Designed miniproteins, single chains, continued (2). Designs and how they scored, part 110

Each design is a single chain, and the fold is of that chain. pLDDT is the mean over its residues in the fold that is shown.

## One batch from the design tools (miniprotein)

Design m7835
Fold by ESMFold2-Fast:
Structure m7835 (fold): chain A 82 residues (1-82)
Amino acid sequence: MEEVEKLVEELVEAVKNNDAEKTKEKAEELMRKIRSLSKEEQKKALEYAIEKLEKVEYRGTPAHTIARILIKELKEELEKLK
């Protein structure tokens, strides 16, 4: 969970700084990390990431668009675990 929390924090920072490339890189790293976890840890990680990313104020930048697509992907992965 600590690595997931760090990746989510780095991702949120990249989005706030309008860094689309870093946002995409961190999004891919986060998804890869979550998929490497146990089913129980995946659910917690997905719920944590969704909550933190949804709290970021939408500014209409490319980085925010990448974050919104990621939120949708995270929600789809969470649904598959039920």
Scores: mean pLDDT 81

Design m7836
Fold by ESMFold2-Fast:
Structure m7836 (fold): chain A 93 residues (1-93)
Amino acid sequence: MAEEYKKKAYEILKAKSDEEMEEAFEEIREKAKEASENQEEEKIKEAYELVKRGLLGKLYLAAAEGKLSEEELEEYLKKLEEEEKEVEKLLAA
């Protein structure tokens, strides 16, 4: 499981489209729910944090290169915050 979560985190870091990012976040949420059942919350939280940090770097780089508008950047940041809250809820439940 831990290796699968890290692999998925790297896939999210490479996501270049809204669809790819949403799909990757959904899979992280599914794995967070599964990990909660198996008491692996710590590993999922660590994987999510790695994804979050990497995504922020990629998003800011894309914005600086003009590939992402300010509005799009804000939308991605809001999605990231929402996903973080969702993962925390799943792990707390």
Scores: mean pLDDT 63

Design m7837
Fold by ESMFold2-Fast:
Structure m7837 (fold): chain A 85 residues (1-85)
Amino acid sequence: MKLTEEELEKLKEELEKQKKEVEENVEEEIKDIEDSEIKADIEAREKALAELEKTMDPEDEATKLLIEAQKYAIKIVKEELKKRE
């Protein structure tokens, strides 16, 4: 997937906003979910991202940005889980 330079800049801005929203909402989002379910979801997502990184087009800047955003979201969820334990 090849985006224009303008579309890439817009995507970067949207992903930065999403990162902040994840940080602000993660506690509320996961509070009623069992720790075991959260851990299983994290493991599945990390495995999926690792496979995507192996198979992706190295010139696909948009997919790289999306992978980085997903890794950040997973990191925030992991840190919130640690606070619960």
Scores: mean pLDDT 78

Design m7838
Fold by ESMFold2-Fast:
Structure m7838 (fold): chain A 74 residues (1-74)
Amino acid sequence: MKKEFEELAKEIEEVVELVRKSKNPEAHEMARQILELARQIAQAYLAGDEKKALELIKQARELIKKAKELIEKE
């Protein structure tokens, strides 16, 4: 799980950097949702709910993919 958490942290850093350079308000909203999911993932992990943490990681990765696709279309 540590590797998955480290990989997600890098992916979030990359998408937040892309959103910071974007003028698209939808991309900024998606970044906020990604950061909220990151907070929930951290809480689930600290609570020992690895199943919930993994489900939230999957959701965060899908949202990161959509945000990147949205920015690439600008």
Scores: mean pLDDT 80

Design m7839
Fold by ESMFold2-Fast:
Structure m7839 (fold): chain A 98 residues (1-98)
Amino acid sequence: MYELRITVTTKGKEPKEVKYEVELDVRGESAEDAARRVYTAIGKAIDEALEKEDPDKAVTVEVRVRLDNPHAEQVARDIKAWAEAAGLEVEVEIREVP
C-alpha cells in the first residue's frame, strides 16, 4: 500500500500561516480519479480558508492520502503539476506502507 503526504501553500503577503489538515482514502480508485479527488479536496479547503480568513495570510493544506494504486508516482506528479499550474507551492512525499 502507499501513502502520499501532500503540503500545499498559497502565497501570502505576510509570514502568518493558517493550516488545514485533510485525510483521504482513495484505495481502489484509478490514478486519474484519485488525483482528481485529491486536488478537488485541496481546492475546497483553500476556498473555505480564504472565505473565513485574512486573504493576506498564507494558507497551508496538508493532505494524507492512502492508496493501493500501483500508479502512486503518477498521482503525485499529477497533483504537483496541478498545484504548480494554480500558482501554489507544493511538496509531495510518497511512502510505501505495509
Scores: mean pLDDT 74

Design m7840
Fold by ESMFold2-Fast:
Structure m7840 (fold): chain A 65 residues (1-65)
Amino acid sequence: SAAEKAFAEQKAALEALGVDTSAVPDIPATPTLVGTAYVAYNDTSLTPAEKEAEVKKAAEDVAAE
């Protein structure tokens, strides 16, 4: 799906920024996870570690479903 593709692209983009995405589950993207990853990726005020933390929180919320 478009959401799964967007999630994979955002995860790869975060990895390119030096963010460790190993804690982010390799699961089909939900709107919540994709949205959080997208916002974190585009927030220039956040460090790579803070971007990772935001994506991880969204992934944990998805895993709780």
Scores: mean pLDDT 58

Design m7841
Fold by ESMFold2-Fast:
Parts: C-alpha cells; sequence; structure tokens
Structure m7841 (fold): chain A 55 residues (1-55)
C-alpha cells in the first residue's frame, strides 16, 4: 500500500540522515556520535511498529 511504502521510505531517509550526522560528529562531538549510533540501532524496531500499524 502507498502509506506503508511511504512510511518505509521516510524511515530509510531518516536512517541515512542519522548515519551521516553520526559520521560528521565522530571527530567534533564523539558523545553525540555515540548517541546517534544508539538511535540507529532502534530503526529495526521502528520498522516493526510501522508494519504492525499498516500491515
Amino acid sequence: SGELEKSYETLEKQEEATKKLAEENRDTNPQKARALEIALSNFPLSREMVERRYG
């Protein structure tokens, strides 16, 4: 369905943006880079929530 597909696309874009922010912060702010890495580990759970909502 269009809504499920759009939600997955949004999550993918957010995940990529978070990865880039983590990389950019590794040199200037390692503490924030670590927090972003933790956020990245939660994206599989976010996808499961989307699937429960629309699947």
Scores: mean pLDDT 78

Design m7842
Fold by ESMFold2-Fast:
Structure m7842 (fold): chain A 55 residues (1-55)
Amino acid sequence: MEYWERDEELYGVRVRYRLYKDGRLEVVDLETGRVYRTNEEILAFLKEARARAEA
C-alpha cells in the first residue's frame, strides 16, 4: 500500500509520520524505532513525550 512519509520533531522527540492513501497514520519514534499505529498508542506516546520534555 502506498504511503507518504514526513519527519518532524514533537516535544524534542524526532518522529516519522507515515500517512497511507486510505487515511491510516503511523508514527515512528526515530530514537527507539517503535511504531505507533492506533490513535490510542499515538496519543499515549505524545503524552509521555510532552511529560518528559516538561520534566
Scores: mean pLDDT 77

Design m7843
Fold by ESMFold2-Fast:
Structure m7843 (fold): chain A 77 residues (1-77)
Amino acid sequence: HMTVREAARRLAERTGLDEEATLRLLMEELDAIAAERGLPPFTPDDPAEPALRLLIEEAERRNDLKRKALYEELLAA
């Protein structure tokens, strides 16, 4: 089962970015989503699937097609 940390690692590999920087950016985005929706904060050890679904919805709402595609690829893996 893929965790948020593992999803960040795979995203970093695909984008050539630093793993810890990528995890920090994903956690910041997830924290914003959780605060907006009244959800508990995410942790890096949480299952990736629910987090990625929320990230896909947010990317779609913002018309960020590049981020949406990256998150959909991670969800499919």
Scores: mean pLDDT 85

Design m7844
Fold by ESMFold2-Fast:
Structure m7844 (fold): chain A 78 residues (1-78)
Amino acid sequence: SEIEKAATEAAAYYLQAGEYGKAGQVIQELGDVLGESVASKVAQEAAEKARAMPPMPKEEAKKKGDKYKKKMDELIKK
């Protein structure tokens, strides 16, 4: 779903930024909306995506994480 894609991107960028608390919060909020099994799947996909990402400055990764987190929040309202 679009929510899952936005959550995966947000969590992956937060992991790349070393913002583990923010990544965990994304997964927890996703679980509250779509269920624990979906949150677990997205957590695994986000970890894989973060490992595959080219290195980037933490500040840039955090900004991208914030962008996708905002997209996730907007999609949840629908």
Scores: mean pLDDT 82

Design m7845
Fold by ESMFold2-Fast:
Structure m7845 (fold): chain A 81 residues (1-81)
Amino acid sequence: SAEVEEFVERFEKILAGELTLPTEQVDYLTAIYEAAVEDIKPTSPEARNEIRLQVLRRWAEKTYGPDFAEEAERLYREKLG
């Protein structure tokens, strides 16, 4: 959906430093990134993509719920693959 595509695009812009988030959102994203890195070491492109995917999924779920997060994860996997 267009809404999910916009969310994924915003996520990519945030990672690229092209979009500024409020401090509270940055702190939250940092916390979920650190949790993902504990499980997955960023030692390969595939590992880094899986970390990004986990961060996106958890952020989407917190913001719009699990159904939106599932769609966002699917779309992002398609863009990474």
Scores: mean pLDDT 80

Design m7846
Fold by ESMFold2-Fast:
Structure m7846 (fold): chain A 67 residues (1-67)
Amino acid sequence: MALSEDEAEKAAAGVAIGVQAGDRERAIALAVTQGASREGAEAALDAYLATGSGRAAFDAIVAVDGV
């Protein structure tokens, strides 16, 4: 099922929160709770760790899960 733009935005924000807390497992769990797949959550985590950008995390979720 395609994510809404709002769900994808919240999933990307969840990744940022988890990374800022130093908890990669929490970052993935927060994104999945907002409707992202595990693959989308992992892609968003990798993008955020590489760039520090919530936009990059959002783009990664959209690329995997669709919007």
Scores: mean pLDDT 82

Design m7847
Fold by ESMFold2-Fast:
Structure m7847 (fold): chain A 69 residues (1-69)
Amino acid sequence: MDEISALLGELKATVGGANLVKAYNAVKAGDYQKAFDILTNDAGLSEKQAQTLLRKLQQIVQLEQQLAS
């Protein structure tokens, strides 16, 4: 079971570890606007790239919540 680890590794390579952690924590808190702002303003992604990555982060959070249940 490494879908989460594989996705996180790919995202870390794209946005950097610090920005990934901040965006991940924002998504986990349900603050999708803050996560989007981190990806666009701090990580320098385009709006389309940020939306795609935000969706992947939402999927990771969902998988983690299911595993914790």
Scores: mean pLDDT 77

Design m7848
Fold by ESMFold2-Fast:
Parts: structure tokens; C-alpha cells; sequence
Structure m7848 (fold): chain A 62 residues (1-62)
């Protein structure tokens, strides 16, 4: 998985230019997956961090 950024507590991040079917994961500092998304056919994925802490965002190509 490639680290692409961070998403703040309660924030939403939209990623573009992904490969269709790529998996996006938001992972907190304890290593818990707090949210996941899959890129659509246009290479767009939206991920929301529902946790009270910042999360690191990773992308894995299909």
C-alpha cells in the first residue's frame, strides 16, 4: 500500500487519479482501519474519517 496523505478527525477526503477498483484505507495511529473506500470507474474515491483522531490514508492498486 502507498501512503497518500492524512484525513483529520470527522473530515472527508476525495482522491482522484486512482486506478478503478483501487482500495483506499484510513488507518489511525493504533493501526485500526477506521474507513475504507473503493475507487470508481473514473478513478475517484471519497473516504470519511468517523473517528476522533487523525488517520493516515493508504491506496492499494487492484
Amino acid sequence: MTQVGTVGAGETLTLTGLKPGATVKAVDSAGNIVSTAVADENGVATITNPSSTDATVYVEDP
Scores: mean pLDDT 81

Design m7849
Fold by ESMFold2-Fast:
Structure m7849 (fold): chain A 88 residues (1-88)
Amino acid sequence: EEERRKRSEELARQIANEVLTSLIDSIIKEAKELGNKVALEHAEKARQALEAGDYTTANRHLSRAFGALEAAKRGYSEEEVKAVADKL
């Protein structure tokens, strides 16, 4: 009944939060290994938004962090990496 529905919703949110937290942690680790400050800052903002329950803001910053990592791997400058993140 009502209790079981709320339990299922809470479990779904918990799993979603755990998955997103794992993705953010992976990005933070890779950003630190690569010295990518832009990706690190956006990943930290994604974590803060996720902890606040703001999934829209968390997803936006997660996309920016991924974009910053990809641009840096392709050899673009820090300013170009920031510009790529800002477009996302």
Scores: mean pLDDT 80

Design m7850
Fold by ESMFold2-Fast:
Structure m7850 (fold): chain A 88 residues (1-88)
Amino acid sequence: MEIEERELPDVESLEEFKALIRELLPGLEGGGFAIHEDGVVAPEEKRAQIERELEELRKTYDLRFLRLRARITSTGAEVLFYTILPEP
């Protein structure tokens, strides 16, 4: 059985990205996510670490204006790319 993959649309904020992931992850067994430029898949045991890394990035780079593209798999979500947008 092949892993079900979905491309997410570009999102304008980290919170919008989290909302999309939350919507999809309850139906995704073994779900987690990764925010990396190389788009690595995060297993469940890495989920808390990835969420902490996102919070640290948000403090450092003001990620409220972050644009993301991600892919959802049966083992989690992977970010295909992200950009940090300047403050409005």
Scores: mean pLDDT 46

Design m7851
Fold by ESMFold2-Fast:
Structure m7851 (fold): chain A 56 residues (1-56)
Amino acid sequence: VSSLIQQANDYFRQGSRYAAQSVRSTDQEESQRLAEQSRRYIQQGRDLLNQAIQQS
């Protein structure tokens, strides 16, 4: 359970980094790709966190 929570936190951290890079990018295509990566990581983090909470 704790390993799932740690994985979720890692995904949230990665998502935040991609979001910051997306905002700083001057290239529209790169910005959109980074934003999509951010959303994917955040969603995976939420899924893992929900699984950990339900199993706890």
Scores: mean pLDDT 81

Design m7852
Fold by ESMFold2-Fast:
Structure m7852 (fold): chain A 92 residues (1-92)
Amino acid sequence: DLAEAARALGADPALAEAVLAHVDGLADAAVAAAAGTPLEAEVRALAEELRRAVAAAVEAARAGDVAAAVEHFLRAEELARRLGALTKEAVA
């Protein structure tokens, strides 16, 4: 569950770095896919919001604030869903 994931991220620096790197890869891939399309700017903005939300979740988890980490992860999940939908629209 998200609370267990938040505790794991706070306890394991290697896991936190892997999660941040994975999200950066997803964001970069979405921006690259939308490049040259009318949706490029919106995809770039959502990708940056996603990066910020995940970074905030990791920071809260490292501080031991599980509740804040879970809230940031829920925000990141919503942003990831929106980014995926918008990226799919851009390449249609």
Scores: mean pLDDT 86

Design m7853
Fold by ESMFold2-Fast:
Structure m7853 (fold): chain A 55 residues (1-55)
Amino acid sequence: SPEQADLEAVRASIEEGLAVLREALEKFGGHPEIQAVVEQTEADLAAARARLAAA
Protein backbone atom coordinates (compact mmCIF):
# COMPACT_ATOMS: atom_id res chain seq x y z
CA SER A 1 0.00 0.00 0.00
CA PRO A 2 1.16 3.56 -0.60
CA GLU A 3 2.92 5.34 2.24
CA GLN A 4 1.04 8.18 3.91
CA ALA A 5 3.68 10.69 5.01
CA ASP A 6 1.24 12.66 7.16
CA LEU A 7 0.07 9.48 8.87
CA GLU A 8 3.65 8.42 9.60
CA ALA A 9 4.50 11.91 10.89
CA VAL A 10 1.51 11.89 13.26
CA ARG A 11 2.40 8.45 14.62
CA ALA A 12 6.07 9.39 15.00
CA SER A 13 5.15 12.60 16.84
CA ILE A 14 2.85 10.76 19.26
CA GLU A 15 5.46 8.06 19.94
CA GLU A 16 8.19 10.67 20.46
CA GLY A 17 5.91 12.56 22.86
CA LEU A 18 5.32 9.36 24.84
CA ALA A 19 9.07 8.73 25.03
CA VAL A 20 9.65 12.24 26.37
CA LEU A 21 6.89 11.83 28.97
CA ARG A 22 8.29 8.47 30.09
CA GLU A 23 11.73 10.02 30.48
CA ALA A 24 10.13 12.74 32.62
CA LEU A 25 8.43 10.06 34.77
CA GLU A 26 11.79 8.36 35.29
CA LYS A 27 13.40 11.68 36.25
CA PHE A 28 10.65 12.81 38.65
CA GLY A 29 9.99 9.40 40.20
CA GLY A 30 6.36 9.06 39.18
CA HIS A 31 5.11 12.57 39.85
CA PRO A 32 1.26 12.23 39.91
CA GLU A 33 0.55 14.96 37.34
CA ILE A 34 3.09 13.57 34.87
CA GLN A 35 1.77 10.03 35.40
CA ALA A 36 -1.77 11.22 34.62
CA VAL A 37 -0.62 12.91 31.40
CA VAL A 38 1.26 9.78 30.30
CA GLU A 39 -1.80 7.58 30.98
CA GLN A 40 -4.06 9.94 29.02
CA THR A 41 -1.58 10.17 26.15
CA GLU A 42 -1.28 6.37 25.96
CA ALA A 43 -5.08 6.07 25.81
CA ASP A 44 -5.21 8.77 23.11
CA LEU A 45 -2.51 6.96 21.12
CA ALA A 46 -4.47 3.69 21.27
CA ALA A 47 -7.67 5.45 20.15
CA ALA A 48 -5.85 7.26 17.33
CA ARG A 49 -4.29 4.01 16.08
CA ALA A 50 -7.71 2.31 16.13
CA ARG A 51 -9.24 5.12 14.06
CA LEU A 52 -6.34 5.04 11.57
CA ALA A 53 -6.63 1.24 11.23
CA ALA A 54 -10.36 1.58 10.48
CA ALA A 55 -9.72 4.02 7.62
Scores: mean pLDDT 72

Design m7854
Fold by ESMFold2-Fast:
Structure m7854 (fold): chain A 90 residues (1-90)
Amino acid sequence: MEKEKKAKEEREKLLEEARTVLSSSDPEAAKTLSDEEKLKKYKEQLEIAAERAREEYERTGDPRYKELADYYRGKLERLEETEKLIKELE
């Protein structure tokens, strides 16, 4: 059905993003982890990046760090919404 196709396409896009990021940051994990584990590790990396950007904003007051934190949080929300949609579809 329409919603199932969109959820699967969004998951595949997020998985490609995870593969790209992990290939650069952790090549061994990119080779050894399952698709589910890659998405989990990508989520963990986004959470760390968002928190670090927030801490730098608190320390410096530089609005660029706020924009960066918001960017990573947006990525996390998209990932969580996609996971939720897939779980609702089974």
Scores: mean pLDDT 77

Design m7855
Fold by ESMFold2-Fast:
Structure m7855 (fold): chain A 76 residues (1-76)
Amino acid sequence: MSLEEWEEFLEKLEELVNKEVEEAEKNNDKKKLQEIKEGLDKLVEELKKVIPESLKKKLEELYEKLKKKIDELLNK
């Protein structure tokens, strides 16, 4: 996977997670939000092992952004 392919992957990951979070919020489905959070935690752990060093900071920033959004919704 090239650097550009990794950047596209991270963009698509953000889009997919945001879509799932929006659907869960619309349905008031806290269990689904928790499952999304757990899935994201596991995925980021695996991605850190294989992602290019130059993109690790972008991955961490994306993870923190998505995790904060999910945590805010879970605390409602």
Scores: mean pLDDT 83

Design m7856
Fold by ESMFold2-Fast:
Structure m7856 (fold): chain A 73 residues (1-73)
Amino acid sequence: SQVDQLIANLEAALANDDDVAIGETLNQLMLLGVPEVKTSTFELQVGPGGKAKFKHEKAANAAEVNAFFKARA
């Protein structure tokens, strides 16, 4: 599915520390209205008003992704 492909793209972007790809993929997931995604490497929850919460296994990478995502929200 499109969601599964975006999840795979996000995992690849996180592994490569590709900030642009991370932000673009997260934005696409939000636009699709995906309420929750859980994988072995990350968790995404979309709350009321389109606000998203993102967690990644690496705290430092998760903080950077969250900061990048907030700039686009």
Scores: mean pLDDT 63

Design m7857
Fold by ESMFold2-Fast:
Structure m7857 (fold): chain A 71 residues (1-71)
Amino acid sequence: EQVSPSDLLVSYKIISDTQIELTFKELPSSLDIQGEGITVEKVEVEGNKVTVTLSKAGDYTVLVDGVPVIK
């Protein structure tokens, strides 16, 4: 049904141009980063916090359970 990304994502913090920290109520079933020529280099999970390190800086979209959350 109508599970909004806001039901899972509490907050996010941009650490650098290649690193983002996401805080969830509970971990989502899927987390994907989409950007031209951008790949996920590292994912660190600490409880309900997920820190994602990207291969390079650029424009990307973060998808939680297939739904865009961050542009």
Scores: mean pLDDT 75

Design m7858
Fold by ESMFold2-Fast:
Structure m7858 (fold): chain A 91 residues (1-91)
Amino acid sequence: SSHREKVRRLVLEGVGAAIRAIGHILDGDREGAAESIERMIEIAEELAKLGEYDLAIEFLELAIRLARQAGLPEEEERARKKLEEVKKKKE
């Protein structure tokens, strides 16, 4: 279905962003890590718009962990706030 195809594309893009974030963290590239983490947050927002709350929560929880590892407090706070919004919509 069109919905399933959109979800699949977003999940693959989110996984790709997570892989890039990890690569940037290992290289000490904080700017690249921040950009990739922001893309993960955007993908999670799009998944939430499609009603895929559990997938959105998983990407946001990963974004929080990666932002902490990279020392990116602003990105961590953005992901945390978005996670609370998604959890509220799921309940």
Scores: mean pLDDT 91

Design m7859
Fold by ESMFold2-Fast:
Structure m7859 (fold): chain A 93 residues (1-93)
Amino acid sequence: ELLERLKKRVEEALRLVKEDPEKGIEKLRELAEELKRLGERDGIWAQSLANAAAGGYESVKNAAKASKELAVETAELYRERLIRAAEQWAASR
């Protein structure tokens, strides 16, 4: 349930980074904030997932300062990392 929603939100954010980087970055920020709250309650794997999301947001935001193309590429890399972290968290429950 949450894993499916996370994957869908990451896919939407990636698409938005390509179309409207400002909105895509906002979606990644919202996701990082939600996962931070989860990490505060749910233990080490949730904390790892929250850290991956926060790192993804910061990296995409910084890449966007250089170019939209780099922001998209960076978001794609973090999509894979976030999904793996989410799977690890889901498996721990």
Scores: mean pLDDT 77

Design m7860
Fold by ESMFold2-Fast:
Structure m7860 (fold): chain A 70 residues (1-70)
Amino acid sequence: VDEESKKLYREALQALMNGDQEKAIELGNKMFDLGDLERAKTFFQMMADLGSSEAQKNLEKIQEEMAKLA
């Protein structure tokens, strides 16, 4: 899980740097699906800070799941 999630994080960051916001969100969602809530949260927080309303909604969902596990 950790190695796969790290790969997705690097790919998501590259997609964001290339301006492919749709792919970046897709890869962020894949990190969430793998259960890496911390990396998914960090990535969507970054996108939300850049003004992505879709990333803000995904961030809220991740924060809710993390709260349930605490």
Scores: mean pLDDT 79

Design m7861
Fold by ESMFold2-Fast:
Structure m7861 (fold): chain A 58 residues (1-58)
Amino acid sequence: SMEDSMRQFVQQLLDSAKRNNIPDENLRALVAAFAEKEGLDVDLMLAILDEELQRARA
């Protein structure tokens, strides 16, 4: 599904961010920019990011 693809992207981004010590505020900007570029739901992508951040980093 589109949501599964969005979640996979966010998980890959979080794995990369953890390895490269990228701050959470930068992750929000990157996810929003990606969603806008690809014509995806920005609010949904950011909600998925918040869920995955609580699980993996927070």
Scores: mean pLDDT 79

Design m7862
Fold by ESMFold2-Fast:
Structure m7862 (fold): chain A 114 residues (1-114)
Amino acid sequence: AASVDAATAHIAEAYRALKEGNLVEALDHVIRALQAAIETAKNGDGEGAARVVRAAMSVASYALEKAGLTEKSQEVRKLGDEAAEAARNGDYDKAIEYLQKMIEVVEEAKKELE
């Protein structure tokens, strides 16, 4: 519950930053939400993790498209879908692997926009 609540707060802040045109701040909150999704998956909450991943993926892919980073946007969507599916299927190790890869893509994109 605590990790899902933390993730939800970060997703709300990401949407706020995105609305304000602050793509770097939005991606930073996405990274924190994805880290909370990893903790949610480690605790065996596959549905909670999948829900957070889908929300974070939507914010990140939109921000990356707005930045002109179309290939990274597509990669984030693919990794997010794979992470959510693995989490729902109870394959938490695979879900965590995809989430870590998704974080790396978002961190790289954030550095390009700084």
Scores: mean pLDDT 87

Design m7863
Fold by ESMFold2-Fast:
Structure m7863 (fold): chain A 93 residues (1-93)
Amino acid sequence: EPLPPATVEQLAAELDAMLATSRARAEAGELPVASRITLEAIELWEETGDEEAALAFLEEAAEKAGLSEEEKEQALEAFRAYVALRRALAAAL
């Protein structure tokens, strides 16, 4: 069954709160490097709407930070999952 509109709005608000919390933790130096890079890629996508630019940023930042292949793959997966979820929520509204 499709999600009720109130549930979709609640999930969107929870994602916004999660990003705000992650940004505060990043500024405090409490976020792992891979998670910080993923957050910055998400913020770039939310500001520009350009998924390819955000992915290019993530890949370059991961390489410069010396992330392992596993950490880079996890960051890419997390970013793509976030974008897919946001698009699904927007389509359900």
Scores: mean pLDDT 81

Design m7864
Fold by ESMFold2-Fast:
Structure m7864 (fold): chain A 94 residues (1-94)
Amino acid sequence: MPQVNIQAPDQIQAGQTLTYRASVLPDQRPDVDNLFLTVLNQNDQIVGQGQGRDGQTQVRIDNLQAGQTYQGLGVAFVDGRIVDENQRIVRVIP
């Protein structure tokens, strides 16, 4: 079964660019129709989205402010159905 992996640091400094990378293992990618990556800020507002049809996608967030928290949610679809999801939280430090 496809498994979503999300790569992001646990902490990042204010003023830097935060990159979320979502992927499915290469042998699982032919079965995955879409991989969606949604990044939410601490107020549950969407600040970035990515979509990959090859089992990979990424989102970049600029202008990070100290004390903010971001959540990346990766969701994999096969035949229009969710088959796996994963989440990763990043904290912005000074």
Scores: mean pLDDT 83

Design m7865
Fold by ESMFold2-Fast:
Structure m7865 (fold): chain A 89 residues (1-89)
Amino acid sequence: MKEKAEQYIKEARRSVADARHHLGEARRLQAKKPLTPEERRRLVVHYAVAAIEIAAADFYIDMAEKLLGKETPEVKEIRAEVDRLRAEL
């Protein structure tokens, strides 16, 4: 049980890292103003991928909590990061 929870935590951390990367790229593109049509398409893709990864991280961390039977400090930390990233969408 704990080993499966650790796998879900690892997947959640990966999804959080990927979401941070895509939001970072989106912010870099937005700073360039005005954007080319290609840059606007890339911006939409970065936000879309970030949204998918945030949803994936939320799912993985929820599964980890259910397997552990409690919200550990690590689970709470990852949830706080997911909430911060979601606020940036």
Scores: mean pLDDT 86

Design m7866
Fold by ESMFold2-Fast:
Structure m7866 (fold): chain A 65 residues (1-65)
Amino acid sequence: SLDEAVKEATEMGFRIFARDGLEERVEGGKTVYIVRVKSKEEAEKAKRMGKILEEKTGAKTEVII
């Protein structure tokens, strides 16, 4: 689940900021999580967290600045 994936990401040292900015979108019957961030530094952290979310949930993650 998303909560389980977020918990695992935080256990790896990532903060839960992506959780607060997550939006769910359905494309072609697949779930995509969109993470909105304010800076390029936050985008790099969100991309690393997104890889963990994709591994745990099977859903794709997109990062938007």
Scores: mean pLDDT 64

Design m7867
Fold by ESMFold2-Fast:
Structure m7867 (fold): chain A 103 residues (1-103)
Amino acid sequence: MKVELFIGVTYHDGTIHIAIVLKDENGNILETKILTFPADQADEAAEAIVKTIRELVEKYDIQSARIVTTAEDAKNPAVQKVVDAARATLEELGIPVEVVVEG
């Protein structure tokens, strides 16, 4: 079964929001996780997404990943740190990753 990983990274009211969704090739949602961190805990948020990606890769045959943020949120260094950590981890694991900036 081919699985796609979707990671949404957004910022709202001093909080980093990380939404993780796994979908099969037919678009069925297999798993959803939400992680939240204060913006001053960007290092902890980055460590948490790295750990979560590694755990998901052990459980699922992930064929591709997409990291999504907004143009406004991408200006936040905390959001950039989480996005960069997620991308670097996926690239290290040999998973094709696309970073999408919306708006």
Scores: mean pLDDT 87

Design m7868
Fold by ESMFold2-Fast:
Structure m7868 (fold): chain A 74 residues (1-74)
Amino acid sequence: SAREEFERAARRLEELLRQVMAKLRAKNDQDGIARLRALVAETQRRVGAALQADDYAGALAIVEEAIQQVEELL
């Protein structure tokens, strides 16, 4: 279901965010940390709005987009 796919993608994003944040902190990359935090805040806003509308398919698409963007940040 879209809900189960969303929950799986959300867990993947959370794990990826931990890895990327740890890497940025290890490098003391303050600009990278600020960019990652801004991306997380925007993604949380968009996902929250989709979930309030009971739009799990839309929430999934937002999370998949965020995964792609976070992977590009290394």
Scores: mean pLDDT 88

Design m7869
Fold by ESMFold2-Fast:
Structure m7869 (fold): chain A 69 residues (1-69)
Amino acid sequence: SREEELERLYAEYREKMAPLVDSSIADIMKELQRLWKEAKTPVEREALLKVGIDILVPKSLAAARAHLG
C-alpha cells in the first residue's frame, strides 16, 4: 500500500540522514535538497519532508533555546 511504501521510504531516508543529524542545519539542508532533487515520486518527497521535519524541528528549537537563554 501507499502507507507501507511511505514507511519504508521514511526508514530509508532516516538511515541516509543518520550521519548528519548532529551536523549544522546548513549541512542538513544541503543533503535534504540533494535527495529532493533525486526523488522521482510524490511519495518519496513526502517521506523526505517528514524526515527533514523530524530532524530540523528539534535542532531549531534547541538553537532558539540557546539563543534566548
Scores: mean pLDDT 85

Design m7870
Fold by ESMFold2-Fast:
Structure m7870 (fold): chain A 74 residues (1-74)
Amino acid sequence: MELSPEERAAAEAHLKALLDKVEKEIKKAIEEGNEDLVKKLIQGLKYAAKAARELGLDEIAARAEEIVKEAEKL
């Protein structure tokens, strides 16, 4: 079923907050040398980006893809 504009806005706000939290956890895992956790978090973000694209949440997908790209540089 299609999300209402209000439901979509609420979902996007919630997902953006979750992405910011995941970015912080990835940075912490990199600083601690926890390579296994970094790989798991990156994999989760790749799945989230794909799901967001399928739902038409292009801004959320782009943000998740950006976090993955920056994490993979390290």
Scores: mean pLDDT 79

